# Designed miniproteins, single chains, continued (3), part 5

Each design is a single chain, and the fold is of that chain. pLDDT is the mean over its residues in the fold that is shown.

## One batch from the design tools (miniprotein)

Design m8152
Fold by ESMFold2-Fast:
Structure m8152 (fold): chain A 85 residues (1-85)
Amino acid sequence: ALEARLAALEAELAADPDNAAAWTELGRVLFQMGRLEEAKAYYERAIALDPDNYEAWANLAYVLYQLGETEKAEEYAKKALELKA
């Protein structure tokens, strides 16, 4: 199921590489698969395209926390809260 979603999102992004929402969902799928470094990279891509996407900042913060990057996780979690307000 996750592999099928991954393939569908990769096809969607091949057609529209500026779709920040699709990059965010790709990051989420990879996170669910335990592929944390790839999830990090794709959330960073989503934020580069849409820096106001608080969900991408929040999800990236959680991935960073799991990778042991605690200080960066706290910075990005605060950024997500500021954008949501």
Scores: mean pLDDT 85

Design m8153
Fold by ESMFold2-Fast:
Structure m8153 (fold): chain A 100 residues (1-100)
Amino acid sequence: MEEVEKLIKLAKEHRDRAVEHLRKAGFTELAERVQKAMDEAIKNIDDKEKVQKYVDEINRIAAELGKLAGYYPEVRDHLLEAARHANRSALAVIAAYEYK
């Protein structure tokens, strides 16, 4: 359905922006974790339990980024933008799952 495809595209766009901000901040391992969790959520979009598992992982990473922003003021804006985009990617995946 076109609406599901648009939500998945939105999730991928927010995923890519979260990953870009994390790489610019030097948090390459967290960037890889966000990429993997979102890719797995999208791959398993028809499986509620798997979608929820990977969305929970992304939300845990976003919370961790909020804490790290307090410890790394020089890259704080990148960490906060990464958290914002990670949360938005998770919401888009949930919306895509719920719409179908």
Scores: mean pLDDT 87

Design m8154
Fold by ESMFold2-Fast:
Structure m8154 (fold): chain A 70 residues (1-70)
Amino acid sequence: DQAKLQQQQIEQLLAQARGYQGAADGYRHVAEMLERKGDKEGAEYYRKLAEEYEEKAKELQQKADELAAQ
């Protein structure tokens, strides 16, 4: 039961990490599109947002990895 709860916590963290990574990938694609259209301000905004979401994804992935290390 404790092992099951730990596995659920790991799965939840990994799901959140995937969500943040997916959002980061999406924002990076939007930034590339805006850069091609000459909207440098919009591109920079979404590039920064992608970086923030990538950082959050890494933090959650690391936490999941730490819980899985036993």
Scores: mean pLDDT 87

Design m8155
Fold by ESMFold2-Fast:
Structure m8155 (fold): chain A 96 residues (1-96)
Amino acid sequence: AEAWYNLGNVLKSLNRLDEAVEAYKKAIELKPDFAEAWNNLGFVLFSLNRLDEAVYAYKKALELKPDFVEAADNLSKLLEKDPSLAEKADKLTELS
């Protein structure tokens, strides 16, 4: 899991964002409870303007680690950019 996560971080730093997504997805496939991989996946998806997928990834990071300040901050910034995603994010967690 860590090798794929580290590869994702390198690809992200090189701005190879689509390849970074695939590397983080492989890390999560091997370790589904990898909160840091979910958070970094969300960041790359947000950078690619894949906002629905980014919200899901950040929510997963926060479900796994509720005190994950970085994931909470990233989600907040995304919702400030597109407030309509706040209702969608709520429905993903509460079905309300």
Scores: mean pLDDT 77

Design m8156
Fold by ESMFold2-Fast:
Structure m8156 (fold): chain A 79 residues (1-79)
Amino acid sequence: KENIEKARKALEEGKLDEALSYLSQAMVDDPDNAEAAYLIGEVYKKRGDTGGAILAYRQALKLDPNNERAKKALEELTK
């Protein structure tokens, strides 16, 4: 939880490497963390890595099929 909150703040501030560091720790703590997978997608999207974002959002949906934010993000990137 703490690492997810730090990652969100880092993303908001454009500190993408710090955000990925916190998200990596969150995934070590809980490999099934759909929120962490979604936020990894947000990092790649901010970097302009559309392919990385799509893969991360798909992973988030695999972990939580009801993740509405990941569904919308993936729909907008893939149509």
Scores: mean pLDDT 81

Design m8157
Fold by ESMFold2-Fast:
Structure m8157 (fold): chain A 65 residues (1-65)
Amino acid sequence: MKLEEALELLKSDSPVKQAKGLAILRELGYSPEAVAALEEIANDTSVPASVRAGARRLLDEWAAR
């Protein structure tokens, strides 16, 4: 449930909703689906730099191996 909600928020065109999606993913922790979504956001130049930075930071935290 929460994962699907976070993924939908990240697909939104709203920076506020994208930020909420990132917060939910951080709360849920690591999953392959979350990593894929964060990689898409981190590389999407239409997404605000602050949101992309948040996605990269979370990916770095989870890539500790």
Scores: mean pLDDT 78

Design m8158
Fold by ESMFold2-Fast:
Structure m8158 (fold): chain A 69 residues (1-69)
Amino acid sequence: GIKGTILSPSGEEAFVAADDGTTVRLDVRASDLKPGAVFPGTVNGEPAEVEVTKVSSSHKWGEAVVIKK
């Protein structure tokens, strides 16, 4: 799937800087980010499911992969 880095999340959403330049958004709070969790989101505005693969100890950065598009 599409992989990318989770940018500093705030409020009820986070953006993923995807490796291929695709726009990915996560519908998640920063405090709810944890490795292995799957959240609803969008890929170029279309509904998708995104798995969080890594979260920093500060919950400010992470890695994600789109698993359903």
Scores: mean pLDDT 73

Design m8159
Fold by ESMFold2-Fast:
Structure m8159 (fold): chain A 59 residues (1-59)
Amino acid sequence: LEALARELAKLSPEEAAARVAELYREDPQLASALTRVLAKIDPEKGEAAERAIVREVTA
């Protein structure tokens, strides 16, 4: 999780959000855990990923 979150932190908020949304469709629990770790490293990108998950849940 930590290593994946650090890789996502190198991406733009849009790219990080897209990757998390994709992961959420395959494994929601892992995507949620990864998003929380990402928010600790880069709050802006963590927030973008959280919004992407909310869109997946409400779609």
Scores: mean pLDDT 78

Design m8160
Fold by ESMFold2-Fast:
Structure m8160 (fold): chain A 57 residues (1-57)
Amino acid sequence: SELEELLEEARRLVEEARGAAARTAAWQSIKAAEMGDVEGARKGVEAARAAIAAGLE
């Protein structure tokens, strides 16, 4: 399901994140997914990816 895919990706991003900003965003995505919030989970994943790409540790 969409939520399961987002949760899995957020988990990977938490483990792959090099710094706190990206890890925090990924963790927020996990919380949103656990609440059934697809939009929040997706935004959290995108935020974590953006933080990693921008070097926002």
Scores: mean pLDDT 81

Design m8161
Fold by ESMFold2-Fast:
Structure m8161 (fold): chain A 87 residues (1-87)
Amino acid sequence: VLDEIRQAAYETVRKASGGKASDEAARIAAGVPLAMAFSGGITLEQAKAILRKILKEKGLTDEQIDAAVSALPEAVKVARELLEKAR
């Protein structure tokens, strides 16, 4: 279940970024919606800021970081819909 949600979030980041988010960036971004769901209090803006820091520490380009962060709201929506269906 969690792996399926993470895979769907990964595919959403790749698609929404038009392929500009690398495999590594998309996989890191795909973990963020699940972290938000289990934290219970993190906002989307805080999640975007955390994602930017992680990707920058990994040495990704500004273009890849912006692409992954811009795709995050769609990935969060997809992950929430899948979590809701699993209830």
Scores: mean pLDDT 80

Design m8162
Fold by ESMFold2-Fast:
Structure m8162 (fold): chain A 88 residues (1-88)
Amino acid sequence: SKKEKAGEAMGEAAKLALEGAKEGGADARGVAAAAIAAAGAGAGAMIGGEEGRKSAEGAAKAGEGAGGEAAGRGAREGGELAAKAGEA
């Protein structure tokens, strides 16, 4: 179901964003980046396809600004997984 896929995608995005944030020196900024990534991934899961990818890109840019390149990378990867889950 979309609800289950959204939850799983948000969890995966948060995990990837947290890993990225830790590589960049996880602190309050890293946690904020992970929260932004999780929100973007959740939106991606609900929407899917191109709109899901756009949400992931937005989350990745926000994550990069908050936690550095590693956090942005985690956010983008999590968002891609969320978009893929939404398509299934």
Scores: mean pLDDT 60

Design m8163
Fold by ESMFold2-Fast:
Formats: structure tokens, C-alpha cells, sequence
Structure m8163 (fold): chain A 70 residues (1-70)
């Protein structure tokens, strides 16, 4: 069970990297040749929202550090 969980986490990390690279290519296409397709714009907006959510989660983890004394 532990080994399976660790492997799943590694797979998720690899998937996240692939998603980031795909987004980079999408943004470059948008700048260099895209006319502003609605699916690409919607995808970029969703990605920005996800990044904001991750920032909030990171803040919650940082707040936990204040209890290091306990």
C-alpha cells in the first residue's frame, strides 16, 4: 500500500510537468500565431485559477510552522 501511494505521487508529479510544458506550448502558439481561440483562453484562465488555489494551500502549510514549538 505504501509503495503504491508513493508511485502514484511520482506519477502525479510527472503528469504535472507534462501539463506545464503543454501550457507553455499553448501560450507560445497564442502569442506567435494563434488568433485567440476560445478553448485556449478558457484553458489559460482555468490554469490561473488552479495556481491561485495552490498558493492558498501553500499559505496554509506555512501557517502550520507557527506551531513548531508544540
Amino acid sequence: SGAAAARAAAERGAAAETAEEAQKHSVLGYIYGSDGGVPAAASAALAAAGERAKTEEARRSNLGGSQSLA
Scores: mean pLDDT 59

Design m8164
Fold by ESMFold2-Fast:
Structure m8164 (fold): chain A 64 residues (1-64)
Amino acid sequence: SQADAYTAQGKALAAQGKLDEAIAQYQKALAIDPNHQDAQQGLLSTLAKAGKNAEAAALAKSKE
């Protein structure tokens, strides 16, 4: 699916250390499928790596 494609792009960008770009791709995936588990976990993990732990916790609750 398109959500899977954006999630894969986010994962690749996060692996390269491009955290802000990875966050944007995961957010695009969740805009298409808010219940996409891999995109939710990828976003949460990437926000934590970027030092945005409070934002990550808030998004885990609200971006379903």
Scores: mean pLDDT 78

Design m8165
Fold by ESMFold2-Fast:
Structure m8165 (fold): chain A 58 residues (1-58)
Amino acid sequence: SREELLKEAYEIIKTGDTQRLRELVARGLTREDIIEAGKKVGAPESVVRALLRLAGLE
């Protein structure tokens, strides 16, 4: 579900796991969903966008 994917995104952003970020997008989460999830765990948008770029998603 979307709620389960968002919960997983919270942990992935904290650990910086770029492979799992790619898997979340493949499963239907948008880049904007991931940026929003980052804000909720206290990660700046610039840091989340850098992580997305490293994952090849931006």
Scores: mean pLDDT 80

Design m8166
Fold by ESMFold2-Fast:
Structure m8166 (fold): chain A 72 residues (1-72)
Amino acid sequence: SFEEYLKKGGEYMKQKKYEEALEYLKKAAELARNDAELLIVANGFHELVKYAPTEEIKKEAKELLLELLEKL
């Protein structure tokens, strides 16, 4: 479910496992049903842009964030 993937993404974020966090937030984005759920995932991608240690993860999270914002 959206809620399960969002929870896993947040859990990996707390553990500083940013690659796993990105993957679960991507899965949550695919299941988002409304603007509120899209905004929650957008915040998750924004946290990855701020905290991820590699440019590769930051760039992918930024691209995904911008794509979600276009849907709003």
Scores: mean pLDDT 86

Design m8167
Fold by ESMFold2-Fast:
Structure m8167 (fold): chain A 71 residues (1-71)
Amino acid sequence: DDLKKAEELAKKAAEAVHAGDYEKALELTEKAIEYALRYMSKHASAEEIEAFRKHGEALLAKLKALAEAAK
């Protein structure tokens, strides 16, 4: 189940953020977005998918900046 995998990965990503591991959070968030988009491609409109993609890209950009700042 793509939705269940996305939820599991999102929970692990949140745990990584809480631990200050932004590189792991970035990797897990990227995978969670991939599974969520697979689910949405079957159930959501193109407009909803595009809105989700933009939100995901913004989140990934912020996590990348945090990971680089932590080095």
Scores: mean pLDDT 82

Design m8168
Fold by ESMFold2-Fast:
Parts: sequence; C-alpha cells; structure tokens
Structure m8168 (fold): chain A 64 residues (1-64)
Amino acid sequence: LEKVREALREESGGGDTVTAPEIYRALLRAGLDRRTAQLVALKAIEKGKTVSIDEALRLVEEVL
C-alpha cells in the first residue's frame, strides 16, 4: 500500500485529493491490474469523483 500511496501523491500534483482517472493511473503505475484499478476508480466516482488520498487507499483495501 505504501507504493500506492506514493503513486496517488504523484497524481495529485502535491494536493490532498485525487480524481477517478488519477486513481486509475496511480494504481496501474503501482503495479495493480487493470480490473482492480477500474473497480476502485468506479467506487471513487460514486463517492463524488474527487476523494482524499486516505479514502482512495480505503477503496483499494476494500477491492483487494
């Protein structure tokens, strides 16, 4: 999960929040498969498109 957190921080551009496309790219960069990345991104859209890095990590744990 630390590698995922780092990738999410990179996609946020130094902010505290990420969008579904940013989550998708971060998860692929961290080595997760496309299906898992899509499922997490879809859950983020349901939350309101933009989520905190901590919430994005919770969604990753929920899907894994």
Scores: mean pLDDT 79

Design m8169
Fold by ESMFold2-Fast:
Structure m8169 (fold): chain A 64 residues (1-64)
Amino acid sequence: MSEEQLRAEVEASLYVMRGAIYRKQGDLEGAIRAYEEAVRAAEGIPEEKAAAEEALREAKKELE
């Protein structure tokens, strides 16, 4: 696996963790922004991207 892919995986995971923290604190807007950054970071990694997109979808549902 390339160093570039590993960096993208780590970055995506960090943004997902940030989103989860914001979501737990009730900052749904902050969570959505963090999950959007996670999706962007995971753009070349299908499994990480799918996980980030699912988290983003659930956070958006909580806003409604």
Scores: mean pLDDT 80

Design m8170
Fold by ESMFold2-Fast:
Structure m8170 (fold): chain A 88 residues (1-88)
Amino acid sequence: DPDLERARMLADYYRARREELAKKFGRERITVEELIDYLRQKAKENNQDPEKVERAIETWRLLDELARAVEAGDWERAIALARELLSL
């Protein structure tokens, strides 16, 4: 199922990014809120457009929901979230 494989790939991508940041901060795990705070700080350093930053944050929140759906085995929700992400 191409939609299911795509959902799994997006969830794996998000998990990998979160794990990289956790290691950078010397932590076993980082929350989505901590990830978002880091992204906001990095965006300010680069003088990024606030509207584009909020859109990126929405994308990361959807990725977190997708990863949780995949972890829970909620494949219908995972596929729906993956489709929503791809429509952004």
Scores: mean pLDDT 81

Design m8171
Fold by ESMFold2-Fast:
Structure m8171 (fold): chain A 78 residues (1-78)
Amino acid sequence: SFEELFKKYIDDGLLNFVKALLESVLKQDNYQNADLLTELGRVYDLLGEKEKAIQYYEKALSLDPNNTEAKELLEKVK
């Protein structure tokens, strides 16, 4: 899974790069993509920014209440 790959194989520098890329895309889309919001939340969680991870998972669920990945990741980060 992406979660296992990120935790096991990704350098912090690469995580920060992915974060910046996701934020850039989401900012252009006015934060309206639930899948990308979920991925941004995952990156914040992996960087130890729990509060921001929760905020982005909640935003993803507000756009798509049936997003199983966002639900599972939100429960894990709490």
Scores: mean pLDDT 80

Design m8172
Fold by ESMFold2-Fast:
Structure m8172 (fold): chain A 50 residues (1-50)
Amino acid sequence: SEIEKAKEEVRKAHARYREALASGDPEALQRAFRELVEAAKKYLELVEKQ
């Protein structure tokens, strides 16, 4: 459940990152990238703990 929730957060963050890439806005891209990295780290920590 927690792993599935974290995976969903990664998918959402990835989608927002792709949207920011398409926008050409460097500030939006920077924020979206940081959010994606944070979500991915949380997901990886949960997977490693299983």
Scores: mean pLDDT 84

Design m8173
Fold by ESMFold2-Fast:
Structure m8173 (fold): chain A 89 residues (1-89)
Amino acid sequence: MKEAEELLEKLLKPADELLQEAIRALEEGDLEKALELAKQALEVAKKAAEELKKTGDKVLEELAEKALEQAEGARKLIEEMVEEKKAAA
């Protein structure tokens, strides 16, 4: 269980870092970079979820699905903010 949580953190940390970079790019007004980084974060999260599901651990599968849902939500939010900022620019 503890090793499983460590694996989850290790696989999802790159996605979180990309998402933080996307937020910074959005604050700087670099809308294309923000959207691209958000898409990359989602792709990393998808791969992490797939790897976690391959373990056959139901707890890891549930955590992987929750993490993927959060990453998708964040991408949609950034995409909407990019559209609003493009309309304002």
Scores: mean pLDDT 75

Design m8175
Fold by ESMFold2-Fast:
Structure m8175 (fold): chain A 70 residues (1-70)
Amino acid sequence: SKVVEDAKKYAEQVRLRAAQLTPEERARFIERLRVSKEEFIKYLKEQGVPESVIEEAKKIFDELLAELEA
């Protein structure tokens, strides 16, 4: 699925970016990422993307957020 592939590529870029940030910058980055996740999921639902694909994309974002918060 292109959606899942794009989400994985995005997560890799986010991890690379987060590694270069200070703890304070990282906290602000995580907050923006949470907003971006919610907006992206709403967009996928509006586009009629299958629920199974949306759930896979959600898992990618949830795992990414958990990693960044640790």
Scores: mean pLDDT 84

Design m8176
Fold by ESMFold2-Fast:
Structure m8176 (fold): chain A 69 residues (1-69)
Amino acid sequence: GPEEAVEAGREAGLRAAEESLKNGDSGAQALTRGAIAGGEAGRQLGASPEDVQLAMIAGAREAAKVAGL
């Protein structure tokens, strides 16, 4: 359901943002990578398009936090 998609997106977004920043990417690039990773995590769960969007938003929000945005 939406809760599982959001949690998967948050965890994927965190990992993607940390790796992006470690590699010298900007905060904006880390945000983009976190959003993409969050959406992909939702899709891997077989989530609906709406729940994939929620996972993407969760990934972006976590990425923004770690990037200091």
Scores: mean pLDDT 89

Design m8177
Fold by ESMFold2-Fast:
Structure m8177 (fold): chain A 56 residues (1-56)
Amino acid sequence: SLEEIKEKTIKGLTEALKAIGASEEEIKRAVERVEKQETPEEIDRVALEEYLKAAN
């Protein structure tokens, strides 16, 4: 389901962001943005964008 995809993606993104030293605020913003997405493709794209943004 879409909810299961979001939950799995948010968990993985949170762990990845913590691993690169992202702030609590950056993690919260990234999670909020992923939660707003309505398709698996958008969820994946937004999660990747937020990760790359924090890694820069």
Scores: mean pLDDT 85

Design m8178
Fold by ESMFold2-Fast:
Formats: structure tokens, sequence, C-alpha cells
Structure m8178 (fold): chain A 85 residues (1-85)
């Protein structure tokens, strides 16, 4: 089975993805908060990229792929908000 640390990292990635979706919705619904939500999304992107580097270093099967998917989702969210600003 997966180590407890890997399970916790997977849960953190899922929570970041959920939060990114919420931040995207809030930014699109409230133009006055777009910059605030963009800044939060950029911090999550940085965190995911740091997690990806760690996952690659430790050669954890499947974790880099999940992190790459999450990174793509957050980048697309940022782009969508910026294109609607």
Amino acid sequence: GMSQDVIELLQEVEEIVKKAKELTKEALENPSKRQEKLDELREYLKKLEEMLELARKHKVPGLPEKLEGAIKLVKEAIKKIEENS
C-alpha cells in the first residue's frame, strides 16, 4: 500500500484542486476580488510545483502525473480569470 505521507500529499492535492475551482468561480462572479483570487491561485500553483519536484525526486509512482494534472488545472484557471479581466 501507499505510505501515510503519500496519502496525505494526495489529499492535499485534492483539496488544492477543490479550492482552485472555488477561487475561479469567486473571481468570475466578483470582478472586485479577481486580483485577490489570482494571487491565491498563484500561491497554490507554486505549492503544487514544489510538491511535483519532491514527488519526482522520490520517484513516487502516479503522484507526479496527478500533480501535473493539478498544475494544468490551476494554470487554466489563472488564464481563464486573466482573459475575463
Scores: mean pLDDT 84

Design m8179
Fold by ESMFold2-Fast:
Order: structure tokens, then sequence, then C-alpha cells
Structure m8179 (fold): chain A 73 residues (1-73)
């Protein structure tokens, strides 16, 4: 896994969600998921689902949790 690159992509995805660019956020999160470990990939999948549902608050919270998990890995 490339956890540093995964974290960079998640940070960019969080910025995209804040700007309302949900399509870009989903693409960035899918790439981050490929570079993550099992725990990070699971957290990122949950964040992708929140973005797809348009729940911005839940999406941001999920991205913050994913970043925490990637920092611990």
Amino acid sequence: PDLEKAKELVEKAKEAVEKGDLETAIELLREAKKLSDIRGAYALEQAIEAVEKGDKERAIRGLEEALRILEES
C-alpha cells in the first residue's frame, strides 16, 4: 500500500466535497482505496457511499475518520 499517497488523495477529496464537486471526490476516493490497507479501504468505501448519497456532513466526517485510520497504519 502507498498510504502517504492515499492520504493525499483523501485530503483532495475532502476539499472537493467542500466545494460540491462530488464526482471528483468519488474518483479521488476510489484511487485512494486502491492504495490503502484493508482498514483504510473499508473506511473509504463508507465515505464514498456518503458522497454518493449527497450527505455532505456524513461524507466529511467519514473522510476525517479515514484519514485517522490511514495515519495509524
Scores: mean pLDDT 80

Design m8180
Fold by ESMFold2-Fast:
Structure m8180 (fold): chain A 96 residues (1-96)
Amino acid sequence: AERGEAFVAALAPAAEAAAAGRDEEARRLLLEALERFGAEEAREAALRLLEKGRVELAVRAAAAVAGIELAEELGLDAEEREEVARVRAAIEAALA
């Protein structure tokens, strides 16, 4: 619970940066938050989305657990949808 609250506080700036189109800042903040809270599976899934240049998707998957609403991205392929699901699941597990 306490770790989850700290993660949400760290993640909020990343979600705001992604929504504003500041991809470089959002990527840095997201990775920093994931590293600090030991969500290794979430970090791996987020890295795969970031490698594809899908910074918004990685942050949106993380932000969904934190209750931060971001607009859905259109045109997800099956692989991207699975990566988003894995980031969400790993973050939900880390916040449990």
Scores: mean pLDDT 68

Design m8181
Fold by ESMFold2-Fast:
Structure m8181 (fold): chain A 79 residues (1-79)
Amino acid sequence: ASELVDKGAAALIKGDYETAIKYFEEAIKKDPNNALAHTILGRAYYKMGEKEKAIEYFEKALKIDPNNETAKRLLEEVK
């Protein structure tokens, strides 16, 4: 799970959003309650112009961790 998050983050930094999404989707499959992975996946979708998917993933992150200030802020920005 940790290695998948690291690889996803590296892809995101390089602007390779499709590769980042694949790694974070795998991370979520291994740990469905990983709020950070949901938040980063939402950011990747938003950067790709997929606003509706970004909102869904930020809402999922907040369902897992209601006190996640980053997910709250990003959700308000994309609405």
Scores: mean pLDDT 81

Design m8182
Fold by ESMFold2-Fast:
Structure m8182 (fold): chain A 58 residues (1-58)
Amino acid sequence: SLKEELEKLKEKLRELVREYLQKYQAGKLTPEESAELQKEIDELEKKIKELEEQLKKE
């Protein structure tokens, strides 16, 4: 269902943000890795917003 997909994407986003912050604080985050993680986070946020709008129109 759309609700299950939305919750799955939200959980994935939370995990990516946590990983980003942990690596950043540990000084293990490369510029290339930072760019890739930010891109993936941005894509997930966009998909989450689209699904939330779809759910509101039901």
Scores: mean pLDDT 81

Design m8183
Fold by ESMFold2-Fast:
Structure m8183 (fold): chain A 57 residues (1-57)
Amino acid sequence: SAEEARLERQLAGAETALRNTDAPVKDIAYAVGFKSLEEFTRLFTERYGKRPSEFRE
């Protein structure tokens, strides 16, 4: 669905930012369009099997 495609793009953008920048996880979550860090962390973990902090370089 368009909703699922949007979520996938938001999470993919966040994964790229987590690997390639030093920005705080919270700032990345808001930058890709999430309204809360908790919602972002839950959905990211469900999609990738790891917490956002575990994707840090």
Scores: mean pLDDT 83

Design m8184
Fold by ESMFold2-Fast:
Structure m8184 (fold): chain A 55 residues (1-55)
Amino acid sequence: RKPPLSKEQEERAKKVIAELLGRPELSREEAIELLMKEAGLSREQAEALVDAFFE
């Protein structure tokens, strides 16, 4: 069972996603790395968010 994202992590993740949508030149792997570093997400959480927003 994965713990839910904290409000702080969710807010940071949304900001990173918004930045990535404004910069389509960034790769999926770069997006995952930014989410992990900036929002403190696990790789699995970052991949799930990228897949949800860039599908």
Scores: mean pLDDT 74

Design m8185
Fold by ESMFold2-Fast:
Structure m8185 (fold): chain A 55 residues (1-55)
Amino acid sequence: SLQDLVLEVSKDPALTRELAATIKAVQRELGMPASHPEARERVEKAIRELLEERE
């Protein structure tokens, strides 16, 4: 779930900063809060990409 991905990211301070920047970028792109279902899908995809980069 998105919450599980966020918890995983929160274990790494560098990933946490990247996540915050990504959420802001998605909000700017869509003009929606990150909690909106459409924005949440975009954020989840971005979090998965951040985690893949760190593997």
Scores: mean pLDDT 70

Design m8186
Fold by ESMFold2-Fast:
Structure m8186 (fold): chain A 83 residues (1-83)
Amino acid sequence: MIEEAEKKIKEDPNNAEALIELGKEYAGQGKLEEAKEYFEKAVKLDPNNAEALINLSLVYKEMGKEEKAEEYKKKAEELLKKA
């Protein structure tokens, strides 16, 4: 799974979906710093991607960074309210 996501990023570094997939794989392995970096890249490419914002919030929560987790959770909730 990581190899497939990394291959997609190598083919298209601006592929937000592949960045989210890679972040999820790293988070599943407990590699929270790497997961955070990939979700941050996905949010930078698409700031309105609720999936990336939700996953970034969850990673910050797992890292014990509750203020950052709440910040990204609120951003995702505001996007869902607009829909």
Scores: mean pLDDT 78

Design m8187
Fold by ESMFold2-Fast:
Structure m8187 (fold): chain A 110 residues (1-110)
Amino acid sequence: SHPNEPSLEELEKMLEAARDLYKLEPSPEMEALVYNLEGEVLYKQGKYEEAKELYEKAIELAPKYARAWANLGKVLYELGKLDEAIEYYQKAIELDPNYEEAKFNLEQIK
């Protein structure tokens, strides 16, 4: 993994914290954060199809969640769906023009 990306243990702790926050203040945005973090845990485990489903749920709840769009692009790249990966990285960049990781990953594919 990239040196600045969270470890699996760090992601699991973030997921626990997000679930606790969701219990205190439920919203579609908080539920989307939980799905996105669950997807990131599955991605770190190499469970790309399962991660994809969770990222898709996150974007259904929070269509402006740039990180979830970028994560969907990343998992589609791992699944060999390069054209779809490009589209979703572009969507993430449209939502957050300062998303340097998504821009970098898009340039590696093009």
Scores: mean pLDDT 86

Design m8188
Fold by ESMFold2-Fast:
Structure m8188 (fold): chain A 64 residues (1-64)
Amino acid sequence: SAELRAGAERGLAQARRLLAEGRATGALTSFWHALKLAEEAGDEELVREAREGLEEARQRSMAG
């Protein structure tokens, strides 16, 4: 659980950096991986953050 949580946190950090750089497609992949790890860890806060990030990255990836 602690390892899965740490993995989700690292994935979220990477995804946020990619999104800030305008690399929305890369961010989408990283948020998706973070979501899967957060779900396995049972961490509701990380699941919420990953889902919000996925939606943001999806919108930005469609815009270019």
Scores: mean pLDDT 84

Design m8189
Fold by ESMFold2-Fast:
Order: sequence, then C-alpha cells, then structure tokens
Structure m8189 (fold): chain A 63 residues (1-63)
Amino acid sequence: GSLFTVAEVQQFLYEAGYLPKLEPFFGPKTEAAVKSFQKAFGLSPVDGIAGPETKAALIKLSS
C-alpha cells in the first residue's frame, strides 16, 4: 500500500502554507497546492500528482 494518504499530503501542504484548508478528498485546491509546491521546489513535471518524488520532498521539508 501507499505510505501516504491524501490526508497526510494535505497536512504537509497546509503546514507549509500551500493549502489554505484541508479537503475530505484530493480536490482542486489540493491539486493547486501540489502544483505550487512542485514549482517552488523545482520538481518536474508540475502535474499536481503527489508521486514518490513529491512525497519525498514533503517529508524533507518537514524534517
């Protein structure tokens, strides 16, 4: 299974200031927050998908 849930991704983005409010699902605001985070950290592609590289960067940010 995935080591990250939608809620965990949203929590990291919220604490980092990219997401203004947590959503119950992976919605448009969460997608926009992922894209903003990807752009800020130089991740490619900027697609709004919280893949392994994006999740690793979120963990590194929280450390």
Scores: mean pLDDT 73

